Designed miniproteins, single chains, continued (2). Designs and how they scored, part 93

Each design is a single chain, and the fold is of that chain. pLDDT is the mean over its residues in the fold that is shown.

## One batch from the design tools (miniprotein)

Design m7218
Fold by ESMFold2-Fast:
Structure m7218 (fold): chain A 69 residues (1-69)
Amino acid sequence: ARTISLDEFREMVEEWLKRNNVPEEKAKEILELVERVIELHRNGASAEEIEAAMDELFAKLREAQEELK
C-alpha cells in the first residue's frame, strides 16, 4: 500500500510468516520477494513493474498458506 513505509511493509510480512509458522526455506524466498518490491519502489519503477513483483509475492504467500492446511 502506498501509505505504508517500506520498513513497515517488511515488518508486516515478517510478522505474518512468524504467526503462521512458515518453514524457514519458504520464509527466506518470500522475504527475497519483499526486498525486490522494496528495491523497485526505491528505484521509482513503473506501477506495472511493482504490481508484477507484488503479484509474485502474493502468489508465494498463497503457496505457503496452502502448505499449512
Scores: mean pLDDT 77

Design m7219
Fold by ESMFold2-Fast:
Structure m7219 (fold): chain A 93 residues (1-93)
Amino acid sequence: MKDPSYYEGLKKLEEKLKQMDEVAQQIVDLIKQGNVEEAQKLLQDTQAEVQQEIDDIQKLMKKEKAKNAGLEELIKKLQAAAQKVVDAYQKAL
């Protein structure tokens, strides 16, 4: 059974996961174009957004729904997606 707060967290995380794939491609394209400064800024902005989303979900879990295993798995997926963006940045350099 999923709580309403789980659905809110899921929606935000699914949105971020879709954006992460697009951001990784944008970073690679920017580096290929020689816009390394813009690629670095996009990477930093993305990492900040990921940390904020993880913090929001962790607060929700700890305060009200710590046992939502689905949210824990989504946090891990978001962390993995963020690492893939970092890897894409380094590989394109």
Scores: mean pLDDT 74

Design m7220
Fold by ESMFold2-Fast:
Structure m7220 (fold): chain A 92 residues (1-92)
Amino acid sequence: SEGEEYIKKAEEYIKKEKYEEALEYLRKALEEAKKLIDEGRLEEAEEILERVRELVEKIIEKVKEKNPEIYKKALELQTEVGVLELYLAVEK
């Protein structure tokens, strides 16, 4: 899965403490989840969204006191994930 590959890249950047690059790959994974939703592949989309949420939360904890700009970007991505998770919950 392309989404799984993007998540793996995000995890690698998190280990290197390169959180802005990690967020770029998590956003790509989010776009793959949106494509899966459009294709009716809701279970696969949920799996990607859950992993994106977990990694975004991890980044937030690391940057909240250290980098306000990255923190803001992480919160924006967390909000977009939450909207899609809510959509999936009501479409089931």
Scores: mean pLDDT 87

Design m7221
Fold by ESMFold2-Fast:
Structure m7221 (fold): chain A 58 residues (1-58)
Amino acid sequence: SVGDYAPLLNDPDPAKRLEAVRGLGQLGDPITEPALRGMLTDPSPEVREAAREGLARL
């Protein structure tokens, strides 16, 4: 669920943040929208792309 991924969004490892963003995107729950929008400014291009994909599913 959302609570399982929220702590990983602030992980210093971009691979862990990517996992969290993909997980939230797969849930397709509108409650994830603010978190996905925040990740659009992540320093990792891969994380930003995953956030964009997740938002497109909402």
Scores: mean pLDDT 80

Design m7222
Fold by ESMFold2-Fast:
Parts: structure tokens; sequence; C-alpha cells
Structure m7222 (fold): chain A 64 residues (1-64)
């Protein structure tokens, strides 16, 4: 089950990166929000990856 969560996290990272490269900031924000939720559930809210993803989300939200 944790392996499935890691795969889901990786897929969300890829989807978010593709959306951002295409200038689709609405989709990128949606995928980063799902990514944060998955990382928090899998590794816990204090994990460094959560902080990094939250900072990226803030950067993207400023572009809307």
Amino acid sequence: QQIDDEVKIALLEIKAAIAERNGDYESAIKYYRELIDHIERTYGKDHPLVKEAREKLKELEKKL
C-alpha cells in the first residue's frame, strides 16, 4: 500500500510538472494540492517534502 502511495506521488509530480511547463497553472495547482495531501498522509505533515511542495504551490498561486 505504501508503494502504491509512492507511485501516486510520483505520477502527481509528473502531471504537475507537465501542466506547469504548458502554462496550465490551474491544473498544476490542483496536482500540487493533491501531491501535498498524499505526502502528508504517507510521510506525515512535518516531512521536508511537504514544505517544498507547499512553497511551490504558493509560487504557482501568485501566477493566477
Scores: mean pLDDT 81

Design m7223
Fold by ESMFold2-Fast:
Parts: C-alpha cells; structure tokens; sequence
Structure m7223 (fold): chain A 86 residues (1-86)
C-alpha cells in the first residue's frame, strides 16, 4: 500500500508520479477549509481521467509501459491537502 500526502496552494498545481499497476484501486482524498472529499477509481490501461474533488481538479494518467500513475492536482480557490492511496 502506497500513501502520499501533499499540499497545493490556491491557484497552484502540483504533480506527482507513483508506481501503480493496471487494476489497482486509487483513493483520492482532498481536504479544503476543514471539509474532506473522497473519490475512487480503478486504473485501466491507457487511461486518462479528470476528477473534480471539492474545488480541486485532479488529473490522472496511467503509463502501462512504465507502470506509473501521474497525478496532477490544481487547487482553484482554496489551499488543498491531498492524500493518495494505492
């Protein structure tokens, strides 16, 4: 189980790359202004997905050849703390 936590300031974006495999379940938690939001997805081959979690935009791209999940978070108006679990 991989668990990463990072902060994104309002108006900013941050990208991380995590090792992952097709079929892995990804849980994304976003905490903004004391509220917590959660989304879940299952990694598909050659998948790119955009999720709106609270006021934060999360873009997810899976590279099957490298077995890497690229996660980009953009915090619109509020600082966000982001937790990724795989």
Amino acid sequence: MIRERFRVEAGESREIILPAREGDRVIIEVEEEGERYEEEFIIQANSTITLNVGDTEIRLSYDAERQELRIRAFAHENDAEIIIEI
Scores: mean pLDDT 85

Design m7224
Fold by ESMFold2-Fast:
Structure m7224 (fold): chain A 62 residues (1-62)
Amino acid sequence: SEEEELIQQALEIVEKHPDPKQALYGVETDPKLEELLQEAEDKFGPKAVGKILEALREKFLK
């Protein structure tokens, strides 16, 4: 689904960051990640953003 594609793109953005944990809970968020989250909210609503963030946290924060 398109929502699953956005989750995969978000994972790829964070994986390419020099410090994935900093990208997720650091003071500065990656601009590409912010743009992706805004796109997800515009298309699917805030619950889609929540799903993306949960997927990122499960993979990188544990």
Scores: mean pLDDT 72

Design m7225
Fold by ESMFold2-Fast:
Structure m7225 (fold): chain A 89 residues (1-89)
Amino acid sequence: MVDKVLELLEEAERKIKEGKYDEALELAEEARRLIDALSEEEHEELAKRLEEKYGVKRGELLSPKLWLEVHIGVLEVEAAVGKVVEERE
């Protein structure tokens, strides 16, 4: 399951780079749903792998689940901003 969530997040990033913001938002939503179904142990593993991939650190006061929600929220904001910019001429 953790690997599936990582694949969804990587695909969402790729879609943002391609300007496919609607597809990126759908992938982010699917990742968020899967994260809600994960165990606490899987949340910790996923957060650690994201920290390693992006070279960022979760603070000790942030739960793994909250850290994951923040990461997805950043992707959602990036996709939404890109879509708004694309819609404006």
Scores: mean pLDDT 75

Design m7226
Fold by ESMFold2-Fast:
Structure m7226 (fold): chain A 70 residues (1-70)
Amino acid sequence: SEVSARRMKEEQDREKYKKELAEIAQKALDELGYSTYRELVVQLANGDPEKTKELTKRWLDEIEKRKAKE
């Protein structure tokens, strides 16, 4: 079914998106020297897609805010 194929692709795209965000977060957090990456990865692993995206954005926003102040 076209609907089923579309749904599977959307899920695969979400997983790829999660991995890309986790890699970006890890690099940024390693450079900034704090351990929020572990919490971010845990949230991404278990989160609903919408909740996962929101939590990831919050962590990235905090990284950007810290970088802008320092």
Scores: mean pLDDT 62

Design m7227
Fold by ESMFold2-Fast:
Structure m7227 (fold): chain A 95 residues (1-95)
Amino acid sequence: SMAEEYLEKGRKLAEEGKFEEAFEYYKKAYELSKSREEKLKVVKGLLELLLKASLAGDDETVEKIQLFLLSIRSEFSDEELEELQKYLEEEREKL
């Protein structure tokens, strides 16, 4: 899908340390997402980006990601939020 293409481009940019550009691609991927499953995949990508940017000391991008995640929080159920929290904890353990 178009959302998956933007998500993949964002991941490549994140691997290159281009966190701000990766964030813009992840936002577009979220906007283009047609299903709950696609939206959850993009948010998981944003959580990975948040951890990478935080480790790199890119506080500006960290703040932008946190504000975006806060703005979309109400779109998710409590069960989905628990899944996302567990994912964040698992990704943090890989660092």
Scores: mean pLDDT 88

Design m7228
Fold by ESMFold2-Fast:
Structure m7228 (fold): chain A 87 residues (1-87)
Amino acid sequence: MLTDEEVEEAKAVLQKSLASADETIAKLEKERGTLSEEEKEKFEEQKEIYQLALEAIENDPEKFKELVDKFLKEGTSEEEFKEALKK
């Protein structure tokens, strides 16, 4: 499982990733015009996972550690990981 220090680092990475996702979407729309429905859905899904992970860290960091360990070890799908993050 992740250490408390690794959880704090993960929180920082997730916050940066969430901000970068919004910036990437805005940049792509500016450069390429309207994004495809598939591209928009993919970015929105990634943002939702990041938001749920941040909420899980804030509410129960020990549970978050267990979920991350399971995700990395057992090859849990992104959808299953997202559902597990919901409380």
Scores: mean pLDDT 72

Design m7229
Fold by ESMFold2-Fast:
Structure m7229 (fold): chain A 87 residues (1-87)
Amino acid sequence: SDEEIERIKAKIDSIKDPEAKLTALEMAVRELIEEERLEEAEQMLKVFKETAKELISQYPELEKKVKDRLEKMEKMVKEAKEKAERE
């Protein structure tokens, strides 16, 4: 639900450490995929993309790490959607 995604986003936004914030975003996307909630996983991935853009702007030294982790999550969501279509 939109309310649940907004609540998760608010909790992640409260995390000040960039590494911990990235880990929380990855965990949220992974949990939604494991629950087969692919629409919510896509919504959470959009939050990840927005947060990634902000983190790269604030911490340029983390750009490669942030982009690599985002690409991993994008691939994971794509593969989960493909698997769901085959079942």
Scores: mean pLDDT 84

Design m7230
Fold by ESMFold2-Fast:
Structure m7230 (fold): chain A 57 residues (1-57)
Amino acid sequence: GAAAELEARKRRLLANARRAAEVYGKDVETVVAAAEAHANQGDFEAAQRAVVRLLLA
């Protein structure tokens, strides 16, 4: 159902955020926490922007 699909999308986004933080040498917990805060509100675009911003900082 839609709820399960949104949960899967969130899980994939957070897994990708963690991997990207590791690759870019950034604090994993900070990057994942920022992405999770936005994803928990259903704002997956804001979650992605937060990840990109932190990776480029």
Scores: mean pLDDT 85

Design m7231
Fold by ESMFold2-Fast:
Structure m7231 (fold): chain A 88 residues (1-88)
Amino acid sequence: SSQEEFERRRQELLERLDRLVQELAEESRKPEPDVAELEALLAEFRRTLAELIALINSQPVPDTALIANLRGLERQAEALVAEVKAKL
């Protein structure tokens, strides 16, 4: 069903975002963080997030609370990369 397809794709995108957040956090904690890798991870995070938000907004009643939480996660990811850059 279209609902099962939505739920499967939503789960795939959420798992990808979680992996990217973990990779961003791990890279940011290294003694010599790779800024180019952090920027690449952040770019992939933004692309994945945009796809997930578009998917949520395609539903008859979009989960606006989930979108708000995801925007919070985006701000945290951006802050991690900015903090690393500020230390250089």
Scores: mean pLDDT 88

Design m7232
Fold by ESMFold2-Fast:
Structure m7232 (fold): chain A 107 residues (1-107)
Amino acid sequence: DKKKELEEVLLAQIEESRELVEEDPTIESLIAALRRLIAVYEEALKEGLEKVAEEAAKELRKVIEKLKEMDPKALVELIEETLGIKVDENTPVEEIMKKIEEAIKKK
């Protein structure tokens, strides 16, 4: 089942992103994890993989929270470059999450 294989691959990528941040919580690791999690979240939403989308959103929220604490400017720049959405250093995490989902759904 190709859909089940895709789900397993995407869940593995979420776990790898979590491990990367937990082992070495640097700005570089958070940026790498954020890029991967956005890509996984986009694929999960497009393919209707609800479990993957929920897990990706959960880890994405955690990475955004950490990056916002460590380097809010890097977070803003990455979100704008990756998704073309405008946020600022004061934008709440939940609003950033909503804008990410809306940007993905518009594609």
Scores: mean pLDDT 85

Design m7233
Fold by ESMFold2-Fast:
Structure m7233 (fold): chain A 84 residues (1-84)
Amino acid sequence: DKKEELINKLSELLGISKEEAQSMYDSLIEKVGEGLAEKIMEKIIELLENKVPKNLDEIEELQLEIIEIIEKAYEEKYGKKPRK
C-alpha cells in the first residue's frame, strides 16, 4: 500500500516512529483532505531524499520548506491560502 510506504519512508528519513509519521499524515488529512495530503507527503519525501539536514539550522530550514509545500498545495487545490 502506497500510504504505508510513504509513512515508512517519512519515519526513516526524519528518525521518528511510524506512529508519529502516521499522526503527521492524519493531521494533514484533517487540514487539507486525503487526496492533497498524499501529494504533500510525496513532495516532502522527495525533498528529504534530495537533502538530508546535517544540523539544527538545516532542520529549521527544512521545516519552513515543508510548510511552504503544504501552503502551496492547499492554495492550488482550494484557490486560497490556509488560515493560520
Scores: mean pLDDT 72

Design m7234
Fold by ESMFold2-Fast:
Structure m7234 (fold): chain A 111 residues (1-111)
Amino acid sequence: MEKKTFGGLEVWEFEASELNEVTKELIKEAEELLPTTSPEAQERVKELIAQAEALLAEDPKDLANAMGALGLAMAALHIARAPDADRAETEALVREIIKEVKEKAKELSEK
């Protein structure tokens, strides 16, 4: 089977349920930061969270929906953490979120 990546993750190594648990954690973190972000960032973060939750509700066993929801949750968390970040800070935050997602997915798949 051909190796597939999403946000730097090798998604073929993960079950949809494992990705969905990571997605829920990222949504929770974004929601906790929501009151402290700018009004424009709050609207964008809420839209991304709503889209991620819609994909999780549609079919939680579909790997494509799981990957889509994960990507939306990562984007929401990035915007919530640094709504006013410049490009370099944005790239650093995206790298940190990808690292966090990999660590959480690994913990869920490994005992």
Scores: mean pLDDT 71

Design m7235
Fold by ESMFold2-Fast:
Structure m7235 (fold): chain A 92 residues (1-92)
Amino acid sequence: SMYEERLKKLEELIKKIDKETIEKAEEFMKEAAEKGLSVEEALEKAEGGVKAVFEAAVISGEMGRDVREGKNVEENEEIAERIRPLLEKAVK
C-alpha cells in the first residue's frame, strides 16, 4: 500500500508536466537508444525539463526492478524521494 500511495503522488506530478515536455523526453530517449548512447551519455546531452523527466524515468525504472527483486522498502522510499524534485522541476 505504501508503494501505491507514492506512485499516486508521482502520477499527480506527472499529470502537471506539460504534455509537450513528456513527448519530447520520450522522443529524446528513443533517439538516444537508436543511436546506441549510454544512459549517462544521453543524460549529459539532455536539457531542462526533458533531462528532469529522463532522470526521473531512469530512477523509476531502477525502483521498479528493485521492487521485483524484493529489495529494502527504505531504499525504494529514498529513490522515490529523488524522483519527486525532478518531476517538480519538470512541471516548472
Scores: mean pLDDT 69

Design m7236
Fold by ESMFold2-Fast:
Structure m7236 (fold): chain A 104 residues (1-104)
Amino acid sequence: SKEETEELLREVQRKVIFIGSKLTLLRMRLYILKKQGLLSPEQIARLEELLKKMDGLYKKMEALYKEAKEANDLELAKKVLEETEKIEKEVEELVEEARRIIAE
């Protein structure tokens, strides 16, 4: 039970780090493209809206991880992993939408 909880929490932590890295790279890419004048004002507005959505999801994921880690409870860790997997899928869809906007 304790070992299982620790393994689930490590999995959640890996997903949080991975999504945080993706968000950071997308923010850096947007910053560079914006500074170089390679995006229209409409593209910038849509990308900034997507980044706000992704930031909200990332913060929710961080809060869930912190709660599960502090509680060190197996059932909560399972629930948080499930919620984290749903957030990961939503972020992947938003990243793909951002790629399509940049490719316009």
Scores: mean pLDDT 87

Design m7237
Fold by ESMFold2-Fast:
Structure m7237 (fold): chain A 82 residues (1-82)
Amino acid sequence: LSAEEKRQALLQGIGLALRVIGAALDGDEKEAEEAVREVGRLARELGADEAAERVYAAAPDAGKDPNKAALVALEAIEEAVA
């Protein structure tokens, strides 16, 4: 990954993590779950298959535990761009 591609992936991941928190605060568990799945797709596209699997495992509970789901999502993107 180029420096610009890493930056774009990190910004995308941060935006999606904020969407997880926002959706959960609004009581929208479905939107929170979908935002986490979107991060999983991004991590997989970046070649971080193990990180993507951890993100997908967190998706069903994203509305109930948004802080944990957002943290797993951010850690996965950081791992993917390392």
Scores: mean pLDDT 83

Design m7238
Fold by ESMFold2-Fast:
Structure m7238 (fold): chain A 68 residues (1-68)
Amino acid sequence: SARAYATLRGLVVAETGASEEEADAVVEAAKAGDTQRAADLLLRGAPEVVSEETARRGAEGMAAALAQ
């Protein structure tokens, strides 16, 4: 849903310090069901803050939330 999208975009910005444009790319990948791309984008944006496991779980959670 549009509400879930906006909420998740805001969470990515808040948790990682990513720009709105970078966060949009992450959420778009998750919405498309491309959890690997979403995880890769999270890890590239904040490699010192986000672990590979955290990025993967975050991407999976976003995809699940956007499928509702």
Scores: mean pLDDT 76

Design m7239
Fold by ESMFold2-Fast:
Structure m7239 (fold): chain A 77 residues (1-77)
Amino acid sequence: SNEELIELFKEAMKELGLDDETIEKVINKAREIAKKKGFDEITLLDFSKAAEELGLDPETISKITELVMKKLKEKRK
């Protein structure tokens, strides 16, 4: 669900030392990107694009995505 994915991204970004304002900006931008595609569902790609558009470096984006994928895999085992 969107709620599960959003929570995992919040956890990953906090673990990597991002502040709450930056985290909320990434989440809101990801929602905007998903809405522009005509879907209410947020994907990993939407979050990556949101972080990129907000000026996060590629290495940080990769680390966030890897942590979220790891957390998703652990929850669905």
Scores: mean pLDDT 78

Design m7240
Fold by ESMFold2-Fast:
Structure m7240 (fold): chain A 86 residues (1-86)
Amino acid sequence: SSRVVDLMIEAFEELSRELVEKFGLSEELAREVAGIVIFGAANGELEKALEEARKLLEKAGVPEETIEKIIEYARRKGEELRERIA
């Protein structure tokens, strides 16, 4: 539905911005991570999406301590989206 798509776009834009501002990711990496997480959350595959996001962050050389904070933050945002679309 258009409602679900609109909520996903909003969540994607917010998470992407926050990953840059709070965690210092590049805009490109932030968009890729946000896209994986938001799409996964919307499809009920949040944990699988977080595993893929972790691998991407590791490949990009993001410090392990920062990855853990990002994954926890992204999990909360994904859960919030799931509640809004349920």
Scores: mean pLDDT 89

Design m7241
Fold by ESMFold2-Fast:
Structure m7241 (fold): chain A 67 residues (1-67)
Amino acid sequence: GPLLEKAREVLKKAGLSDETIEKILELMSKYDERTVVALTLAALDLVRQGKSEDEILEEIEKKAKSL
Protein backbone atom coordinates (compact mmCIF):
# COMPACT_ATOMS: atom_id res chain seq x y z
CA GLY A 1 0.00 0.00 0.00
CA PRO A 2 1.01 3.70 -0.01
CA LEU A 3 2.68 3.46 3.42
CA LEU A 4 4.94 0.55 2.36
CA GLU A 5 5.86 2.48 -0.83
CA LYS A 6 6.82 5.49 1.36
CA ALA A 7 8.89 3.20 3.62
CA ARG A 8 10.67 1.85 0.50
CA GLU A 9 11.57 5.39 -0.64
CA VAL A 10 12.86 6.37 2.82
CA LEU A 11 14.97 3.20 3.22
CA LYS A 12 16.40 3.57 -0.31
CA LYS A 13 17.44 7.18 0.41
CA ALA A 14 19.13 5.92 3.60
CA GLY A 15 21.42 3.77 1.40
CA LEU A 16 20.07 0.26 2.06
CA SER A 17 20.35 -2.32 -0.75
CA ASP A 18 17.23 -3.32 -2.74
CA GLU A 19 17.57 -6.90 -1.37
CA THR A 20 17.54 -5.72 2.27
CA ILE A 21 14.69 -3.25 1.61
CA GLU A 22 12.53 -6.05 0.09
CA LYS A 23 13.13 -8.27 3.16
CA ILE A 24 12.20 -5.42 5.53
CA LEU A 25 9.06 -4.53 3.52
CA GLU A 26 7.96 -8.21 3.39
CA LEU A 27 8.24 -8.35 7.19
CA MET A 28 6.38 -5.01 7.56
CA SER A 29 3.52 -6.20 5.27
CA LYS A 30 2.37 -8.50 8.14
CA TYR A 31 1.87 -5.58 10.60
CA ASP A 32 -0.33 -2.49 11.07
CA GLU A 33 0.55 1.07 9.93
CA ARG A 34 1.81 2.16 13.39
CA THR A 35 4.22 -0.80 13.51
CA VAL A 36 5.41 -0.11 9.92
CA VAL A 37 6.25 3.51 10.90
CA ALA A 38 8.03 2.36 14.11
CA LEU A 39 10.09 -0.27 12.23
CA THR A 40 11.02 2.22 9.48
CA LEU A 41 12.27 4.74 12.07
CA ALA A 42 14.17 1.96 13.90
CA ALA A 43 15.87 0.89 10.64
CA LEU A 44 16.91 4.52 9.94
CA ASP A 45 18.33 4.83 13.46
CA LEU A 46 20.35 1.61 12.98
CA VAL A 47 21.72 2.98 9.65
CA ARG A 48 22.82 6.16 11.48
CA GLN A 49 24.58 3.98 14.08
CA GLY A 50 26.60 2.34 11.27
CA LYS A 51 25.06 -1.13 11.68
CA SER A 52 25.49 -3.65 8.83
CA GLU A 53 22.45 -4.65 6.75
CA ASP A 54 22.47 -8.12 8.40
CA GLU A 55 22.46 -6.50 11.88
CA ILE A 56 19.64 -4.14 10.81
CA LEU A 57 17.52 -7.06 9.54
CA GLU A 58 18.10 -9.07 12.76
CA GLU A 59 17.20 -6.11 15.00
CA ILE A 60 14.10 -5.17 12.96
CA GLU A 61 12.86 -8.80 13.07
CA LYS A 62 13.33 -8.87 16.88
CA LYS A 63 11.62 -5.48 17.33
CA ALA A 64 8.63 -6.51 15.16
CA LYS A 65 8.05 -9.64 17.30
CA SER A 66 8.26 -7.53 20.51
CA LEU A 67 5.69 -4.90 19.40
Scores: mean pLDDT 86

Design m7242
Fold by ESMFold2-Fast:
Structure m7242 (fold): chain A 114 residues (1-114)
Amino acid sequence: SYKARMEALSAQAQAALAAGRYREAARLRAEGLVEQTVAAVAGARNYAEAQAVLERAARDAEVEELMRRAVERLAELLEEALRLYDAGGPEAELDEIGRRMEEVLEELEAELRA
């Protein structure tokens, strides 16, 4: 069932987010977008409707790809912060990583508003 597949992907993505598995959550969201797009194209009544669905899906895919890249970069920065924390690194270096994470979020916000 399409509905069951979409509900399963959504539940898995939410569980991944809750567990801090941001890269997995982004992948599952991308899979959901593909499934939704395929179903919408299959339901199209004519070429113009199918083209409109694909154009919206292409825009949504750009947004999902921007979010996925931001999540991957944030995960790398978090891994760096955890390594520095475990090594007894200076608070100033951890604060610098925090600022870099804020910059990634600001860049994502600017791209999404473009």
Scores: mean pLDDT 73

Design m7243
Fold by ESMFold2-Fast:
Structure m7243 (fold): chain A 95 residues (1-95)
Amino acid sequence: MKELAEKGRREMERLLKEGDGLAAGQVGRDSNAKIKGEKEYTKKLTEEGVSEEEAKKIGEQAAEEARKSLLETSKKLNEVGDKVDEEIARRLAEA
């Protein structure tokens, strides 16, 4: 879960640095879809001898932390977009 969010965050940051906001947004959506695959992580924990109740709790906590991390990156992406739009508007007003 954390690895999926971290991988998604790093890829979004890379694409943002390259100026490809559309691709960054798509990576964010794909990462969210994979994080929703919490059931697969819970199943692995159960196979390793963790109780079903504990495995579910751990899986839910990991998914929530991963979603929070990805949401923070999405907020930064929106803030960067807003700043770019303001700079474009400023340049157009000065032209």
Scores: mean pLDDT 63

Design m7244
Fold by ESMFold2-Fast:
Structure m7244 (fold): chain A 73 residues (1-73)
Amino acid sequence: GSGAGGNLTAGGGELARLVPGMSQGEAAAIVAKEAAKLGGKAEAGPGGTVRAWGTSPEQAGEGGRRALEALGV
């Protein structure tokens, strides 16, 4: 369907462990920021979760992948 979004949930605890001195919230904010750069929408959620949306499931997945790369995952 047209305009369907996808969700990416990133474990902020795991991401914070990869970046010394980073909290779950900080890690989630970076993930959301990087995902949003791919032309989708992204938001940091509670407990270090991130939700990312694109115009297709593939775009949402690409946003999440880039966000994880930004954190060295």
Scores: mean pLDDT 56

Design m7245
Fold by ESMFold2-Fast:
Structure m7245 (fold): chain A 71 residues (1-71)
Amino acid sequence: AFDVEVEEGVTEIRLAVDLNAAKKAGLTEQAKKFEEVLDRIRAARGATPEEVQRLRDEALKLSKELDEKIK
């Protein structure tokens, strides 16, 4: 249980870093997507394990899309 909350905290920090990277690179659309997922993670405190997993999967997908656009 506690490990899931720690994983969510790490995901939130990673999304904040990726959001700043997207903003600095001028990728406004990607920045908006990161901000929306970050807001959903913050709002989902106490969510089901399934919702937590979906948010993590969405965060990973956005990070991969950012890498493709920066590289």
Scores: mean pLDDT 70

Design m7246
Fold by ESMFold2-Fast:
Structure m7246 (fold): chain A 88 residues (1-88)
Amino acid sequence: NKALEALRALQEKLRPAAEQIEAQLQANPEAKKKVDELWKKFGEAMKNGDDKGAVESIIEMARVIRDSTTGEAKAAAEEALRAVEEIA
């Protein structure tokens, strides 16, 4: 299941910088809202068996985190994006 592989890759790559990502997203309400909307979109895609839509939601989530963070958080998001795009 490509969607679950992409989710696992995202989580594993973001894990080392999870606290930094959480703090920076909390400080950026617009980015947090986009990430929350993408999590909802991922859930709906999974519910409907739309593996492609689920993977696209994870890719866009990694992009939003990359573009909305700096330092270690951004580096982790860039690695997550590469890993998810490789699975897609």
Scores: mean pLDDT 87

Design m7247
Fold by ESMFold2-Fast:
Structure m7247 (fold): chain A 76 residues (1-76)
Amino acid sequence: MEAVFREAEATMAALLAGFKAAEVGIELGMDPREAFELGLRVAMDTVERALAAGASLEEALAAAVEAGTAAVREAA
């Protein structure tokens, strides 16, 4: 059961970070779908790496938001 709960928590964190990245991309004039897909992809990778390195869920979410928004800003 721990693996299922961990995957659910990681997915929720990545989705929240992806949504924030998408919001930034949309404000910068990016296509909404492209902004969301880029933000979510970067956020998911960041959350997985942070949690694998022993970071807390809160730390993983913060890192994912920063990485996702940075990627979107560079693409815009």
Scores: mean pLDDT 79

Design m7248
Fold by ESMFold2-Fast:
Structure m7248 (fold): chain A 68 residues (1-68)
Amino acid sequence: SNKQAADDLRKKGEELYPLIAEQYGQEVADQVRQAYLDGADRILAGADPSEVRHETVRRSSRIIQEAM
């Protein structure tokens, strides 16, 4: 279900948070976590879970690259 897909995406963002904070700092970790939260909200609004997951990973990569 879209609810389960959204919950899974939020959980993934939470799992990544401490790892990104350790490597890139808390500000970058906050931005990546927000990208996963935004993605979860889009899934709940009816967006395709597979498309949103792909876009969320792409956005997270961009955030990290811009922090380097």
Scores: mean pLDDT 88

Design m7249
Fold by ESMFold2-Fast:
Structure m7249 (fold): chain A 88 residues (1-88)
Amino acid sequence: SAAEALAEAAKAIAELAIEIGREALDIAEERGDREALLRAIAAILLAIGAILLAEHALRTGDLAVAVEALREAVRALELAKEALEEAK
């Protein structure tokens, strides 16, 4: 279904955001960059939220929730990329 496809895409994007966010977090901690640290944490938390929304959409078939999960996952990925660039 469209809801299932969007929710699976959201999970994949959010998992990538967590991976990038964790790399940014490690670099920020080593360098003592507080702004990059907070941005990395924010990206990881947003990605976790997107995964929870995607899991809900997979259980219920709710297309609107699947769309919101994808939107939040993409936002998390952008924040994670910004955090990584700031940390480096």
Scores: mean pLDDT 89

Design m7250
Fold by ESMFold2-Fast:
Structure m7250 (fold): chain A 65 residues (1-65)
Amino acid sequence: MTKEELEKIAEEYRKQGEAARAAGDLENFATSYGKAIKAYRALGDEEKAAEVEAELQRWIDEHQA
């Protein structure tokens, strides 16, 4: 898999997660964001991975606390 292909996959999972959250599909939101985090880490983009992880964790903390 090329770096360009992996980057597109990461961006697509992030977009899918955002769409799922907007539609109230919270399970697919969490799953898609998890896949985006893995893809960004595989790219070596720790900054993007940390941003997506922080956003997901913040949402969980707000809805389970």
Scores: mean pLDDT 79

Design m7251
Fold by ESMFold2-Fast:
Structure m7251 (fold): chain A 68 residues (1-68)
Amino acid sequence: SEAAAVAAVAEVAATGTPAQVRQAAAEFALAHPDAASIAAALAAVRSTGRADAVAAAEAGIAEGLARR
């Protein structure tokens, strides 16, 4: 489900490296390319307070969307 996918990206953003966040966000965007899903994932990543994770997620989302 979308909610489970958002939770998975948020968990990686809270505990993972920027490279792991970027990969998870790219895979998320490839599977869920709609604006609402992307906004939910970014909001969850931003809630971690990790600026490096936010930057990695934004880059990953752009990469995932470009692959569709």
Scores: mean pLDDT 85

Design m7252
Fold by ESMFold2-Fast:
Structure m7252 (fold): chain A 90 residues (1-90)
Amino acid sequence: MSPIEINMRRVMSDDLWQQFDQMVQIFQQAVQTSTTDPSRAQQLRDQFQQQGDTLIDQLRQQGQYYGASLVRTYTQGQIQRIDNLIRRSR
């Protein structure tokens, strides 16, 4: 686990961390399906973005602005990666 992941874990409740872990699983599935099923990868990408936005809003509601900023940066970077992989598969 990276130092950034450890820091994110510390600012998140167990419930929020479970949501983040689910997002990581969706990201991994999107990457794995990007070359074999770009349409499914696009659906997973959209689901990942929606869950990221929800988690950011929940962190902001809890006053965890730093945590929300980290999740936003992470989510945007991972979406860009998925979009690049999907484009290369078209």
Scores: mean pLDDT 80

